# Ledger of designs, part 38: designed miniproteins, single chains

Each design is a single chain, and the fold is of that chain. pLDDT is the mean over its residues in the fold that is shown.

## One batch from the design tools (miniprotein)

Design m1299
Fold by ESMFold2-Fast:
Structure m1299 (fold): chain A 97 residues (1-97)
Amino acid sequence: SPRRVLHLRVLSSSSLLRAGESFDYDIQDDQISDSLGDIIKQALQQQYGIDPSDLEISGPYADRLADDLSIGMEFELDIRILSLDDSTRLRIRISQR
């Protein structure tokens, strides 16, 4: 099956993320049963070096499993950085590669 790709765009600036930044994250085969929120924490760790335990992800589909996500879905999630009492918002789009 074609692998799912998350396209992430930062919509608001925080101390660690700048509005207008975007990047792609390839969902791995061992992540298909993980929640979208957990996968986004891994993506932010890889891109920005943020510890997943320092992140709170909320909004639509955050608690959904990756394999339940449809190609072409687009939505926004709220990200809180717990140690900094700071927040940002991400736009997520799902594609295939």
Scores: mean pLDDT 85

Design m1300
Fold by ESMFold2-Fast:
Structure m1300 (fold): chain A 63 residues (1-63)
Amino acid sequence: MLEELKKEVEKEGGTILGTREFTDADGNRVVAVLFEKDGKRYVLVAVYDPNGTLLDFKKIPVP
């Protein structure tokens, strides 16, 4: 999960600045990676169910 998101960031040529991982109230794993690419910052967020199935995936630009 987190390692897969890190690999995606590295594949895009991004530099990882920080990571966060927690379990929500429904037992889903929420993984976030803050990274920088080409002078811009982004947060990559993925939500997985308790079995590890991807439920949601977002790439959010940081102003």
Scores: mean pLDDT 80

Design m1301
Fold by ESMFold2-Fast:
Structure m1301 (fold): chain A 94 residues (1-94)
Amino acid sequence: APSVEEILDELIAELEALKATADAQTASLLGMHIESLRHWKELYLAGKISKEEIIEKLEQAAQMYEELAADHPAHAAVYRRVAALYRKAAEQIR
């Protein structure tokens, strides 16, 4: 099974790919959350946050993107895709 580090790196790579084809507003939002993921990865590798805390943060991010999809129907497809990627990462870390 992949490590927490490998799962987070794959999530970051998938979000970077979505960012490359996104509109400016969505790209900016994804950029901020990619940097948050890199920060969580560094905290995890330093032993400062647990695997369980990473799962909780990923699930909270997925819920936030589902809410963004409801609030922004013109861009709902990309936000739902982002939410699905965060949920997939959380399930893989379990």
Scores: mean pLDDT 89

Design m1302
Fold by ESMFold2-Fast:
Structure m1302 (fold): chain A 80 residues (1-80)
Amino acid sequence: SQSTIDQIRSIRDQIQGLLDQGRNRGSFSPQQTQQGRSLVQQASSMIEQITGKTVVPPDDIIRSLGVAAARLDQIIRDME
């Protein structure tokens, strides 16, 4: 549904915004790391609900965010 696509876009955009902030500063603050972990958890739950497959994020938070954003982008393309 359009509502589901809008929710996926919202999480993806939040992840991208956080990644852009981290790249501009060269590192994440502790608060940005906590926000990133929350976004990875939300994205992983959405991906699992849509695909029916368990998601195991990478240990590195920046890599986890990048992987989550890429997977959400693919889901958006597949739903459009």
Scores: mean pLDDT 81

Design m1303
Fold by ESMFold2-Fast:
Structure m1303 (fold): chain A 72 residues (1-72)
Amino acid sequence: AEPALAPRRLAAGTRTLTTSVLTKDKTELTITLELTEEGRVLDQAELLARQQEINREVNKLIEEKEKELAEK
């Protein structure tokens, strides 16, 4: 079989991070983020930077959802 499935680095895969947040309208908001690695191991510094990006993205999604709810 090819490939042999014996990579020198960790094989990358798509990981999903799900967070539930309660909006001011008391609506449960489920945010799903797809994390894709390219077969590399993240250093602690890179991992922290990634976590910061995730936090920013989550905040953005919350703001957009709140705006949509306010428009209705």
Scores: mean pLDDT 55

Design m1304
Fold by ESMFold2-Fast:
Structure m1304 (fold): chain A 85 residues (1-85)
Amino acid sequence: MTEEDKQEAANLIIDEIKRLIEENPDLAMSIIDDISKLIGKEIKLDLNNEESLINDFNELEELLSKLTAEQIQEIADIIIEKLLE
């Protein structure tokens, strides 16, 4: 995976989480919890405050940009697995 592929994957992860928050917030939060455990850092998403949520997504984007390509792939696999069961 190239750095460009990694950035594209990170953006797709954020877009999927945003979509899931609207369609299935419990699943979105489950995915965020699994990602938080994988990276060893708390990921904060405040679903009740749109302004805070925008800031939380900006922090998540920065955090994902610092991960390895392998970790980004593991996150993508978590999302796919949870969507497929």
Scores: mean pLDDT 76

Design m1305
Fold by ESMFold2-Fast:
Structure m1305 (fold): chain A 83 residues (1-83)
Amino acid sequence: SAEERFREIVEELSRAFIEAREKILKAKSKEEIEKVLKEFEKKVEEALEGLSELPESELIRQVRKSAEDALRLLKELAKKLAP
C-alpha cells in the first residue's frame, strides 16, 4: 500500500541520517566526510523520488521538508568539523 511504502521510505531515510551523522563524527579526513555527505545526498534524492510517486498529503510534505533539513544539518555539522 501507499502507507507501507511511505513508512519504508521514512524508516530508510531516518536510518541513513543516523548512520551518516555517526560516520561524519568519526571521520578522520575531509575526504571521508565528503564521501558520507554524497552518499546521504543520494539517499535523500532516492527518498524524494519515492515520495513523488505517492499521493500528495500533509505528511509527505513534512517528510520532504525533514529530508532537506536533515541534509542541511549534516552539511553544517561537516563544516564545523572541517580542520
Scores: mean pLDDT 83

Design m1306
Fold by ESMFold2-Fast:
Structure m1306 (fold): chain A 62 residues (1-62)
Amino acid sequence: MAAARQQVLELGAQAEKALAAGDVKTAMRYASEAAQLAHDAGLPLPPRVAEVMLRVLRAMRA
C-alpha cells in the first residue's frame, strides 16, 4: 500500500506549490484530494499535509 501514501504526499506537495503561487482555490483542491485519499486508504494524514490544509484555510479567511 506504499503507492497510496506516495500519492497523498505528491498531492500535498502540489497544494504547497499552488499556495506559493497564490492559487488558493487550486491549493484547496489538491489538499482536499490528499485528505480524501488518505481516509479512503486507511492512512493517517501526514503532518506536512495537515499543515498545508491549515495554511490554505488561513489564506481563504484573508
Scores: mean pLDDT 79

Design m1307
Fold by ESMFold2-Fast:
Structure m1307 (fold): chain A 73 residues (1-73)
Amino acid sequence: MPVTRTVTLRGLTNPQASAETVQRLAEAMAEQPGVLSVRVESDLEKGEVTLTSVFESEEAYEQALLEAIGRVA
């Protein structure tokens, strides 16, 4: 069944660099099997970046996250 996962990074010392990293992560996740949607919201003035992802299953989400982290790191 579809799953929604939200991750918010707060108190960032370099919000623009963090937003760029999260955007790359979102792009890598959007290329993975089972993706339904990926959305990044950044508030650089507040030092916050939010990643919201929807996948067909928890297994698809976890596989996509591991693959995407490997590509960004």
Scores: mean pLDDT 80

Design m1308
Fold by ESMFold2-Fast:
Structure m1308 (fold): chain A 75 residues (1-75)
Amino acid sequence: MEEEIKKLIEELKKLGEELGLSKAAERVADMVETLVKKGKKELAKEFAERAIEALRKQDLAELINLMIEASKEGE
């Protein structure tokens, strides 16, 4: 895994824990890791960054949308 994406995943998981959304953050992190394994590194980075922004803004609709999109790309 690229070091940059790894740092984003760590930030995502920590932010999710602080906001009481640790399970949602873990789910998104797993999807990002799956995208990296499939060679979709640019998309993985984008999804991680968007998820962090959504959590900071408490935009649960965007977070759910990201999980749906990541699931489609990760199959």
Scores: mean pLDDT 78

Design m1309
Fold by ESMFold2-Fast:
Structure m1309 (fold): chain A 62 residues (1-62)
Amino acid sequence: SDEEKLKELIELAKRVLKAKIEEKLGPDAEITFEVIDNKKVVGTGVLGDKVVKEEVDIPELP
C-alpha cells in the first residue's frame, strides 16, 4: 500500500540520517527525527554541547 511504501521510505531516511549524525558525533549521540509533510525527514543529534542537524528528502517512487 502507499502507506507501507511511505513508512519504508521514512525508515530508510532515518537510517541514512542516523549514520550521518553518528559519523559526526559518535554512537552515544541522542538523535531525534521529525517528518515534515511526508516530503522530508530532519534528524537532530545532540552530544553534550554539540548539535548536528541533517535532512533527507523522501522520494515518491512508483
Scores: mean pLDDT 79

Design m1310
Fold by ESMFold2-Fast:
Structure m1310 (fold): chain A 83 residues (1-83)
Amino acid sequence: SWKEAIEELKEMLADPNVTPDQLREALDRIDEAVKAEPDVDPSVLGEGAHQLLEAALKSKNSEVQDYALRLLEEVIRKAEELS
């Protein structure tokens, strides 16, 4: 699930030995899992994206920060469509 993929990435961000390839694979898994659940509640997805952004900011990983911000933009777009 996308929640499990986010938790895995958060653990990887805490590991000083994580490789760029491992981070890319983890980001790809999150993206695929989110796309597999198009009807996910925007508020639930937003909570996951926010937690990922906080972890990325703490680890100073710009690639994951960019992804988390893109995911938050999707959440805002979906929430507006439901209004």
Scores: mean pLDDT 76

Design m1311
Fold by ESMFold2-Fast:
Structure m1311 (fold): chain A 64 residues (1-64)
Amino acid sequence: SLLEKLIKAYQELLNKQEELKKKAEKEGGTLTIEKLSDDVYKFTLKVNGKEEVEIVNLNEMINK
């Protein structure tokens, strides 16, 4: 069902957020999360003067 797929997608999103948060904490940086649309989130990790950007698309996660 769509609900089950959404729950799994949100769980993957939360796991990604936690992974990047731990990386930021370990390297003394910051993690910023921006909602670009209902299905797309932008994660920006800033550490040691470097910026790493990852785009997470919930629609792509549920349509595997």
Scores: mean pLDDT 77

Design m1312
Fold by ESMFold2-Fast:
Structure m1312 (fold): chain A 60 residues (1-60)
Amino acid sequence: SVGVEGARALAEAYPEEAEAFLALAERDGTSQDFRALAARSPDRGAAAGAGMLAKELEAL
């Protein structure tokens, strides 16, 4: 799914936050889960990526 593939790509790009992204991939995280992760992420790039993925999931 777009969410699983996107979360794995973000885990690869942001290894310090990989555990959080992989946890969402494993449990098929919702757009709300990715928005929550974007809000709490200390890395602005990781936060932006999670926010974009949440928006993509809402469009499906």
Scores: mean pLDDT 80

Design m1313
Fold by ESMFold2-Fast:
Structure m1313 (fold): chain A 87 residues (1-87)
Amino acid sequence: ILSSLDPDKLRKAADYLDKASKYAKQGKGKEALEYFKRAVKLAPGVFSDDHRQSIVDKLRTGSKKELDQVSDRLRNASKLLRDVAKK
């Protein structure tokens, strides 16, 4: 599914995931959520529905530790999208 997407959209989604990761690491869950939503819109297959909902819930109500965990997950997803965009 991800390999069928435009590489430019995958790189843009990765850029949004990097920003979301950065804001989550800073404890800025609201800003992180906005960039996460933009990334998912460009690359909806990067997360399952269950994983997407878990990330949304943690960004909205999560502790600093949970935001740090989400930050790591978003950074890893960004790396995956960049690798897929390289083919």
Scores: mean pLDDT 82

Design m1314
Fold by ESMFold2-Fast:
Structure m1314 (fold): chain A 85 residues (1-85)
Amino acid sequence: SAIEEQLRRFIRGNRLQIEKAKEALANKDKLTPRQIALTIRNVESVIEMSRAVAELAEKRGNEDLAKEARALAEEGEKIKKELEA
């Protein structure tokens, strides 16, 4: 469906943002406090969007898509904690 295609596009976009955040985390010692704060805000946005995608996917009966979106939100939470450390 068009809605499921849109949800898959959101998941792909959020996954790319998580990979970008992992690169920032790997180079954390080279980043300014402002750059770290911006990365944290981006990760927070990804977490919120991924949770919204998971809820909508679950309501539509697409459990695989909901599970993938929830996993992405959990990965974002872990990266956020490491950036805040």
Scores: mean pLDDT 89

Design m1315
Fold by ESMFold2-Fast:
Structure m1315 (fold): chain A 63 residues (1-63)
Amino acid sequence: MLVKKMLEAASEYGDLTVEELAELTGASKKAVSREMEKLKERGMAYYNEKGELVLLPIPKSAI
């Protein structure tokens, strides 16, 4: 699952660009960008000033 690989990469390496996530997961930049938009819409991530994906550590299972 692409989202799981992206979350593992971000957990290991910190804030990552779309290009870095695509390289680490083996997915296309378009596929990575699509999953990042889904995470952003769910309030689980945002883009910083550098265009890097920043994960928010607030799981819904905690409420």
Scores: mean pLDDT 72

Design m1316
Fold by ESMFold2-Fast:
Structure m1316 (fold): chain A 72 residues (1-72)
Amino acid sequence: SVLDRVEAIAAEVKRLIEEAKSSSPRKKTILLFRALALVTEMELLVRKNRDSADAPRMQAILDEATAALKAA
């Protein structure tokens, strides 16, 4: 399902952010850039599926991933 895909992307974003915390400055930049690209993919999926019954849950997952990336 689209929800499963959004959850899988969010898990990868979280993994990249955690790896970035213990990485060199250059590697941190690359990992956070990859996380940003994945958050952008999530935004497009959530927008395309706005009328889905799962839309509120997908939006909540996107908001959490976006906040985590901004805090990184």
Scores: mean pLDDT 89

Design m1317
Fold by ESMFold2-Fast:
Structure m1317 (fold): chain A 73 residues (1-73)
Amino acid sequence: MTGEQLVKAGERLVDAAEAQLKAGDPSLALQAATGALDLAEEAEKLGDKEGGKEVKKRAEEVKKRAIEAGGKL
């Protein structure tokens, strides 16, 4: 998988995490955001540093909101 493909997968997980927060499931949102962080870190390792950083930023924001809403891993 390329860095670009990992960025796209991470973006989809961030979107899923935001949808789970809207649906009232902060624990599923936290799981999705954590997965997006893992994909963002791998994308950076594969050379897509800008795309990886953007996904990481969005995932960290959603993760923080999910934890505040009572989400647990």
Scores: mean pLDDT 82

Design m1318
Fold by ESMFold2-Fast:
Structure m1318 (fold): chain A 75 residues (1-75)
Amino acid sequence: SELKRLEEEMDRLLDELARTRDVEKAREILRRIEELADKAIELGADPARVANRLTAASLIVVGIELDAEFERRRR
């Protein structure tokens, strides 16, 4: 199923996002997740499930950005 492939790719990108500490890379992964989410919705994915993944991705990116800002200030 194309939907299953998109959901699996989003989950792989979320795992990659959770392992990154680079702000620019995190923002690029978020953009890719957003593009996959839009395509999944067009194909009839459950909007709540897609929204949950987007929320998780956005929160991870905010955390990475805050960690980078705090580290910059401590330096």
Scores: mean pLDDT 86

Design m1319
Fold by ESMFold2-Fast:
Structure m1319 (fold): chain A 69 residues (1-69)
Amino acid sequence: SSRIERMLEDLRTLVEEVGGEFAAALAARELRKAGAPEDLVNRLEEAMRAGDIETALRLAREALEAAGL
């Protein structure tokens, strides 16, 4: 989905601008609003806090797909 690819690119940019913890918090808020599963969102925030950007982006993709995006 072009929407998912754009959102993942926006997340990468956000990490660069505000840091992983802040980027994860903003992404988590939007994912929860979209109806993404809580466990995927929590794991995304944990991966970002650990600096594991690739795991965080994979979890973000899974969360967006689970939310029907």
Scores: mean pLDDT 82

Design m1320
Fold by ESMFold2-Fast:
Structure m1320 (fold): chain A 96 residues (1-96)
Amino acid sequence: SIMELIKIGMLILAASSEMYVAVRAAENGKYDVAREILARLREFASKLPNPEISKVVTDSAVQMEKLLDQKDIEGMKKVVDETNEQLKKIFKELLS
C-alpha cells in the first residue's frame, strides 16, 4: 500500500540521517558520540520490517564502527554514500 511505502521511505531517511550525524560527530572528534549513534542505528536496523533494508543498514553500521575505531572518517563517508545508493535502489524496486 502507499502508506507502507511512505513508512519505508521515512525509515530510510531516518537511517541515512543517523549515518550522516555519526560522520559529523567523528569529523568533530566526538568519537564516543559517533559510537553511540552507530550502536543506536544497529538496534534501529534490527527492528526494521523489511529484511533487505535491515541487512543493508546493519552491515553499514558495523562497517562504520570498524572504520571509526581506525579513525578512517573518509572511509565512513564512502560507506554512507554506498549505503544511500543501495537504499535508493531497494526503494525504487519496491515502487515497481
Scores: mean pLDDT 88

Design m1321
Fold by ESMFold2-Fast:
Structure m1321 (fold): chain A 116 residues (1-116)
Amino acid sequence: SVIDKLKETIEYLEKVKKESKDPFLQSVIDTLITFLKAILEAIEKGDEEKVKRILKQGVDFLRAVREQHGLRSPELDELIEKMREAIEKGDIEKAVDYFVEAVRLLVEELQRKAAA
């Protein structure tokens, strides 16, 4: 379920944050956890318009982090585009799924860059 996926992703991010010594990555993760928790609450309340608004804000944040950190990721761009298409079609479950995948990919790319 999308709810279970959101909860599992929050737990994953909290673990990555605890294991990280990079303050930038920790700050990015804190913001991503805030978005995921807000999406979870909006889904539980049945507020689809709020989910769409939070997802759009999340996309803008993912793009800002990518630009600021000099990441080149065609895979992330593809996920962002798929998420936007799902939002436009009103497929909230798919939009959240793509957002979760984009979040995981961004964190993995930031971890790799921090290790280099």
Scores: mean pLDDT 85

Design m1322
Fold by ESMFold2-Fast:
Structure m1322 (fold): chain A 62 residues (1-62)
Amino acid sequence: MDTSGFDVDGDGVVTYEEFVAFLKSMGLTEEEARELAERADKDGDGVLTHEEIEEMILEYAS
């Protein structure tokens, strides 16, 4: 999957809100998207790196 298309900051990180919106665009419900985003955001800072997002998507899609 290509995650470069929704990195609006261009600094290699994605906000919690952007990630939830991305997951919903993939066909997940809001609850499912939020749960996955919270699991990916282990630090609870509301920010995710591209690597964290890609790893989680790969594990979920397998």
Scores: mean pLDDT 69

Design m1323
Fold by ESMFold2-Fast:
Structure m1323 (fold): chain A 74 residues (1-74)
Amino acid sequence: SPLEAFIQATRQRLLDEVRAIAEADLPEEEKQRRFDALLDEVRILGRTVIPQSTADEIIAELEKLRAEVEKKRS
């Protein structure tokens, strides 16, 4: 379905953006602000375009990926 394709493409793009933020040579406070902005974008999608449960799953996946990348850099 078009909605399913949109969700998959959006999920992949957001995961790629989380990885790029985590790997960027930026202050930790700036990385946190950028990460928070991505989470807010997903929350808005959950209120407008996609099911709330799907948005919650994406948020959890983005938070898990960030923690995994930060652990590898420590």
Scores: mean pLDDT 85

Design m1324
Fold by ESMFold2-Fast:
Structure m1324 (fold): chain A 118 residues (1-118)
Amino acid sequence: MMGRKRVAFMLPEDREVLERARAIAWEGARNRDYPGARERIIALLDGSTLRTSPAGAEAAARLEAALRRHLPERDVALLALNRMSPATLERFVALAEAMIEAGDVAPVEAVELVDPDA
């Protein structure tokens, strides 16, 4: 309870790219314009330096780890986030849509079901 949590220091530019990608995914899901959202995320990431810095590479790896937890068998395409292809970004947009729908209910249904001490 009084333990310090390690804070990942992320470059402000890397953080802004990730936050913007998320916002584009949210807007696409809300408007049901998935092709448009995908293209805007692709354009954003193609113009970004997210993966050229150590912090950006770490952020991408953490995103891959988080996405694999919420994805079914087809998460293999997302494990290649460091090489971001259009096909990988399509999977990212589809996942973001599912996470947005789940997130809309998360504040109400957030329950602590697991006690590892048992």
Scores: mean pLDDT 46

Design m1325
Fold by ESMFold2-Fast:
Structure m1325 (fold): chain A 75 residues (1-75)
Amino acid sequence: SEAEAVREAAEKLIRDIKELQELLKKGEVSVEEAKKALEVAEGQFEQLAPLLSEEDRKRVEAAIEELRKLIEEKS
């Protein structure tokens, strides 16, 4: 179903964000690369958000916030 596809997209987005956090912590990506990837992730989230449950939306928002904080700390 479309709902299942949207949920899978949200799960993938959360995984991608968490992978980026780990790469940034290890110094394997630059702050500038992380900022660009965050912009892409935020754009994907904006398109998915109206289709997500409140719980799934909050999970993606939390992942984005954690990445944003880490970028700020490294900037």
Scores: mean pLDDT 86

Design m1326
Fold by ESMFold2-Fast:
Structure m1326 (fold): chain A 87 residues (1-87)
Amino acid sequence: SEKEKMIALLEEKAAELLKSLDPAQAAELSLLVGLLKWEIRTSENPLEAFKIGAKAIVETLRAQGYPEELIEQIERALKEVIEEMEK
């Protein structure tokens, strides 16, 4: 299904990002990704839910003082999932 494909792509991108994070950053990202997966599963419009959730993740990490380079990497990974789903 569209939801299953989106979740699989998100999990793949998250796994790559987690390799470069410290344990606290990894825990935070894992929690936020888990919440996004829940929103995708429960939404009537999974792509719209993903776009809203992805923006919320980026804004949350920026508000918590994460380095801009790391935020850019996360934003790029989330954007790649969106672009793949829009093809």
Scores: mean pLDDT 84

Design m1327
Fold by ESMFold2-Fast:
Structure m1327 (fold): chain A 95 residues (1-95)
Amino acid sequence: MGNEAVEEFRPIADALPASKKNTALLLAEVVEAVAKRLGNEEALELARKAREAAEAGKFGEAARYLARAAALVAGLTDTAAVEADIARVAAISEA
């Protein structure tokens, strides 16, 4: 169980590929749980795709799916602003 990873005094901003995968998987699980509770099937499907992309090491793609799922869960409707934020998150994930 990953409780010791929370107590690790490492900068998450300088994440190794393994840390990026673990973070993406955790975020996908959180968004999937919230989407399932809200009954938002589109957000649930995107969260599942994000988990699959993270498992495949496609972190930019995983970040895009996660951001879209989170926007749907949050009820955000400004498509242009959401897509700009998704692109920024994906660029950071690929760096």
Scores: mean pLDDT 65

Design m1328
Fold by ESMFold2-Fast:
Structure m1328 (fold): chain A 61 residues (1-61)
Amino acid sequence: MDIAREVALALLLTVNKDKPEEEMIELLKPYFSEEAARKAVQLVREGKSPIEAIDEAKKLE
């Protein structure tokens, strides 16, 4: 529904991949629930693409 938002969030994860997990979660909290934010960061760390991670996390909202 909001492809521009999903792309922006995926780029945010990509640019900040060198940051600690908790910092990445904090960056997503304004846009996602804590559960969805944690899921997105976890999926990226498991090797999923940022876009796929955002798509999966969105399902938790």
Scores: mean pLDDT 76

Design m1329
Fold by ESMFold2-Fast:
Structure m1329 (fold): chain A 87 residues (1-87)
Amino acid sequence: MEEKKKKAEELIEQGDKAEKEFNKTVEDIGNSINGSQQHKENAEKNAKTAIENYKKALELLPSEEIKEKLEKVEKKYKEYLKLLRGE
């Protein structure tokens, strides 16, 4: 039990860091600071990393807080993809 909790907490920390990087990159793109292909790829990588880590954490430690974090980052990622496609 303690091992699962420790792994879940580590995954949440990794997910939170990735989400912060994703949010910053999306904000920078929205403000026309940097729209390079590299920044778009970094945003996608960070969003996927956050989603994956939150999903793994939720599997180890089912929690409404983790579920809400996952749903929020998935929603932001979908909105970001629509922005990139001009939809």
Scores: mean pLDDT 78

Design m1330
Fold by ESMFold2-Fast:
Structure m1330 (fold): chain A 89 residues (1-89)
Amino acid sequence: MTPEEKAESLRKVAENVEDILRNGSQFDRDVVVSLLRMQAAIAKLEPESEVNKKIVELLEKATDAAERGDADEVREYLLKAADLYKSLS
């Protein structure tokens, strides 16, 4: 997956996660949190760089925001991570 494809993927997740966190059940929120934790873990396996460290931090912040049910913060952090991936394209 290219950095541009990763950026687009995170934008799509941000759109879907906002709806689920605002209108979904507790089960739906738990699924979203698990998916975000997985994305952060995958990012940690990528080659270490200043940009990668910032992406990991943003994905972890998005996960924490999702656990709190804060859809606006999840969207903000995922879009910032997407912009960083786009900068690598």
Scores: mean pLDDT 78

Design m1331
Fold by ESMFold2-Fast:
Structure m1331 (fold): chain A 70 residues (1-70)
Amino acid sequence: MIEQIKESLLNTGKKEGIEEVAKRLVELAETAPEAFRQAVDELEKKYAGKTVDPKEEAEELLETAEALKA
């Protein structure tokens, strides 16, 4: 599950020019998996059935995960 999310993030980061954000998210998934998982669950619930800009979503995910890690 988390491995698939990491792979999707890296691919999205490469395509959308947000490789820095994607790399930081992958690091959070490895060092704080609980906080990362909670952030993913919150964003999936918030954006369920909506078209989302992957760049904006990745930035919000990073912000949320870092806040939950603290």
Scores: mean pLDDT 70

Design m1332
Fold by ESMFold2-Fast:
Structure m1332 (fold): chain A 75 residues (1-75)
Amino acid sequence: AAREARLAAASRAGAAALGARVIAEGQDMVKRDPSRAAEMAAALRTVAAAAEADPETKQRLLDAANELEGIAKAQ
């Protein structure tokens, strides 16, 4: 039904918004303290694995984790 479809869409939008905030917070923290890059990359991978979210949102979390791991290795 339309109501169930709207609730599902809102839930997916909420998960995507939460994912975006977690990525932004992790990136901001690493910009302030690059020594935490490896820790934040591991945290983002854990969130991606546990998240009840769209594959697209999970992939964004994994892409962000890979970027932060690159920063850790570049130090």
Scores: mean pLDDT 76

Design m1333
Fold by ESMFold2-Fast:
Structure m1333 (fold): chain A 60 residues (1-60)
Amino acid sequence: MEEKVLEEIREAIRRLRAAPPGQHDDEALQRIVKATNELLKTKTPEEVARIVQRVVDEVA
């Protein structure tokens, strides 16, 4: 279900933003990549880009 994939992206972005400067959470990055690839199975790259941008804006 899309809602679960979107929630996974939100959590990963939130974790990346909580990381100290100069550190990155490789697990969170891997989660974003995996979720993005899942969305690309049923959506165009343009639609996926819009979804990711919306999630980033929500967590800002």
Scores: mean pLDDT 74

Design m1334
Fold by ESMFold2-Fast:
Structure m1334 (fold): chain A 67 residues (1-67)
Amino acid sequence: SAEEAKKEAIELLKKAGFSEEKAKKIVDGVVRVGDEVVIDAAVHELKKAGVSEELAEKIRELLLKAI
């Protein structure tokens, strides 16, 4: 479900070193807009912040499932 995908994305962001509050804000912001362009921008920002390509791609898949 979209709700399960959101929760999984939050948990992966927490594993990447983000706080729960930050992770929720990222996921909620992307899902609120509901656009693949915003997902791509968010994933690019995660990679710039030092999230591995493998983890960032898993987060992308979950965000796409959540919109």
Scores: mean pLDDT 84

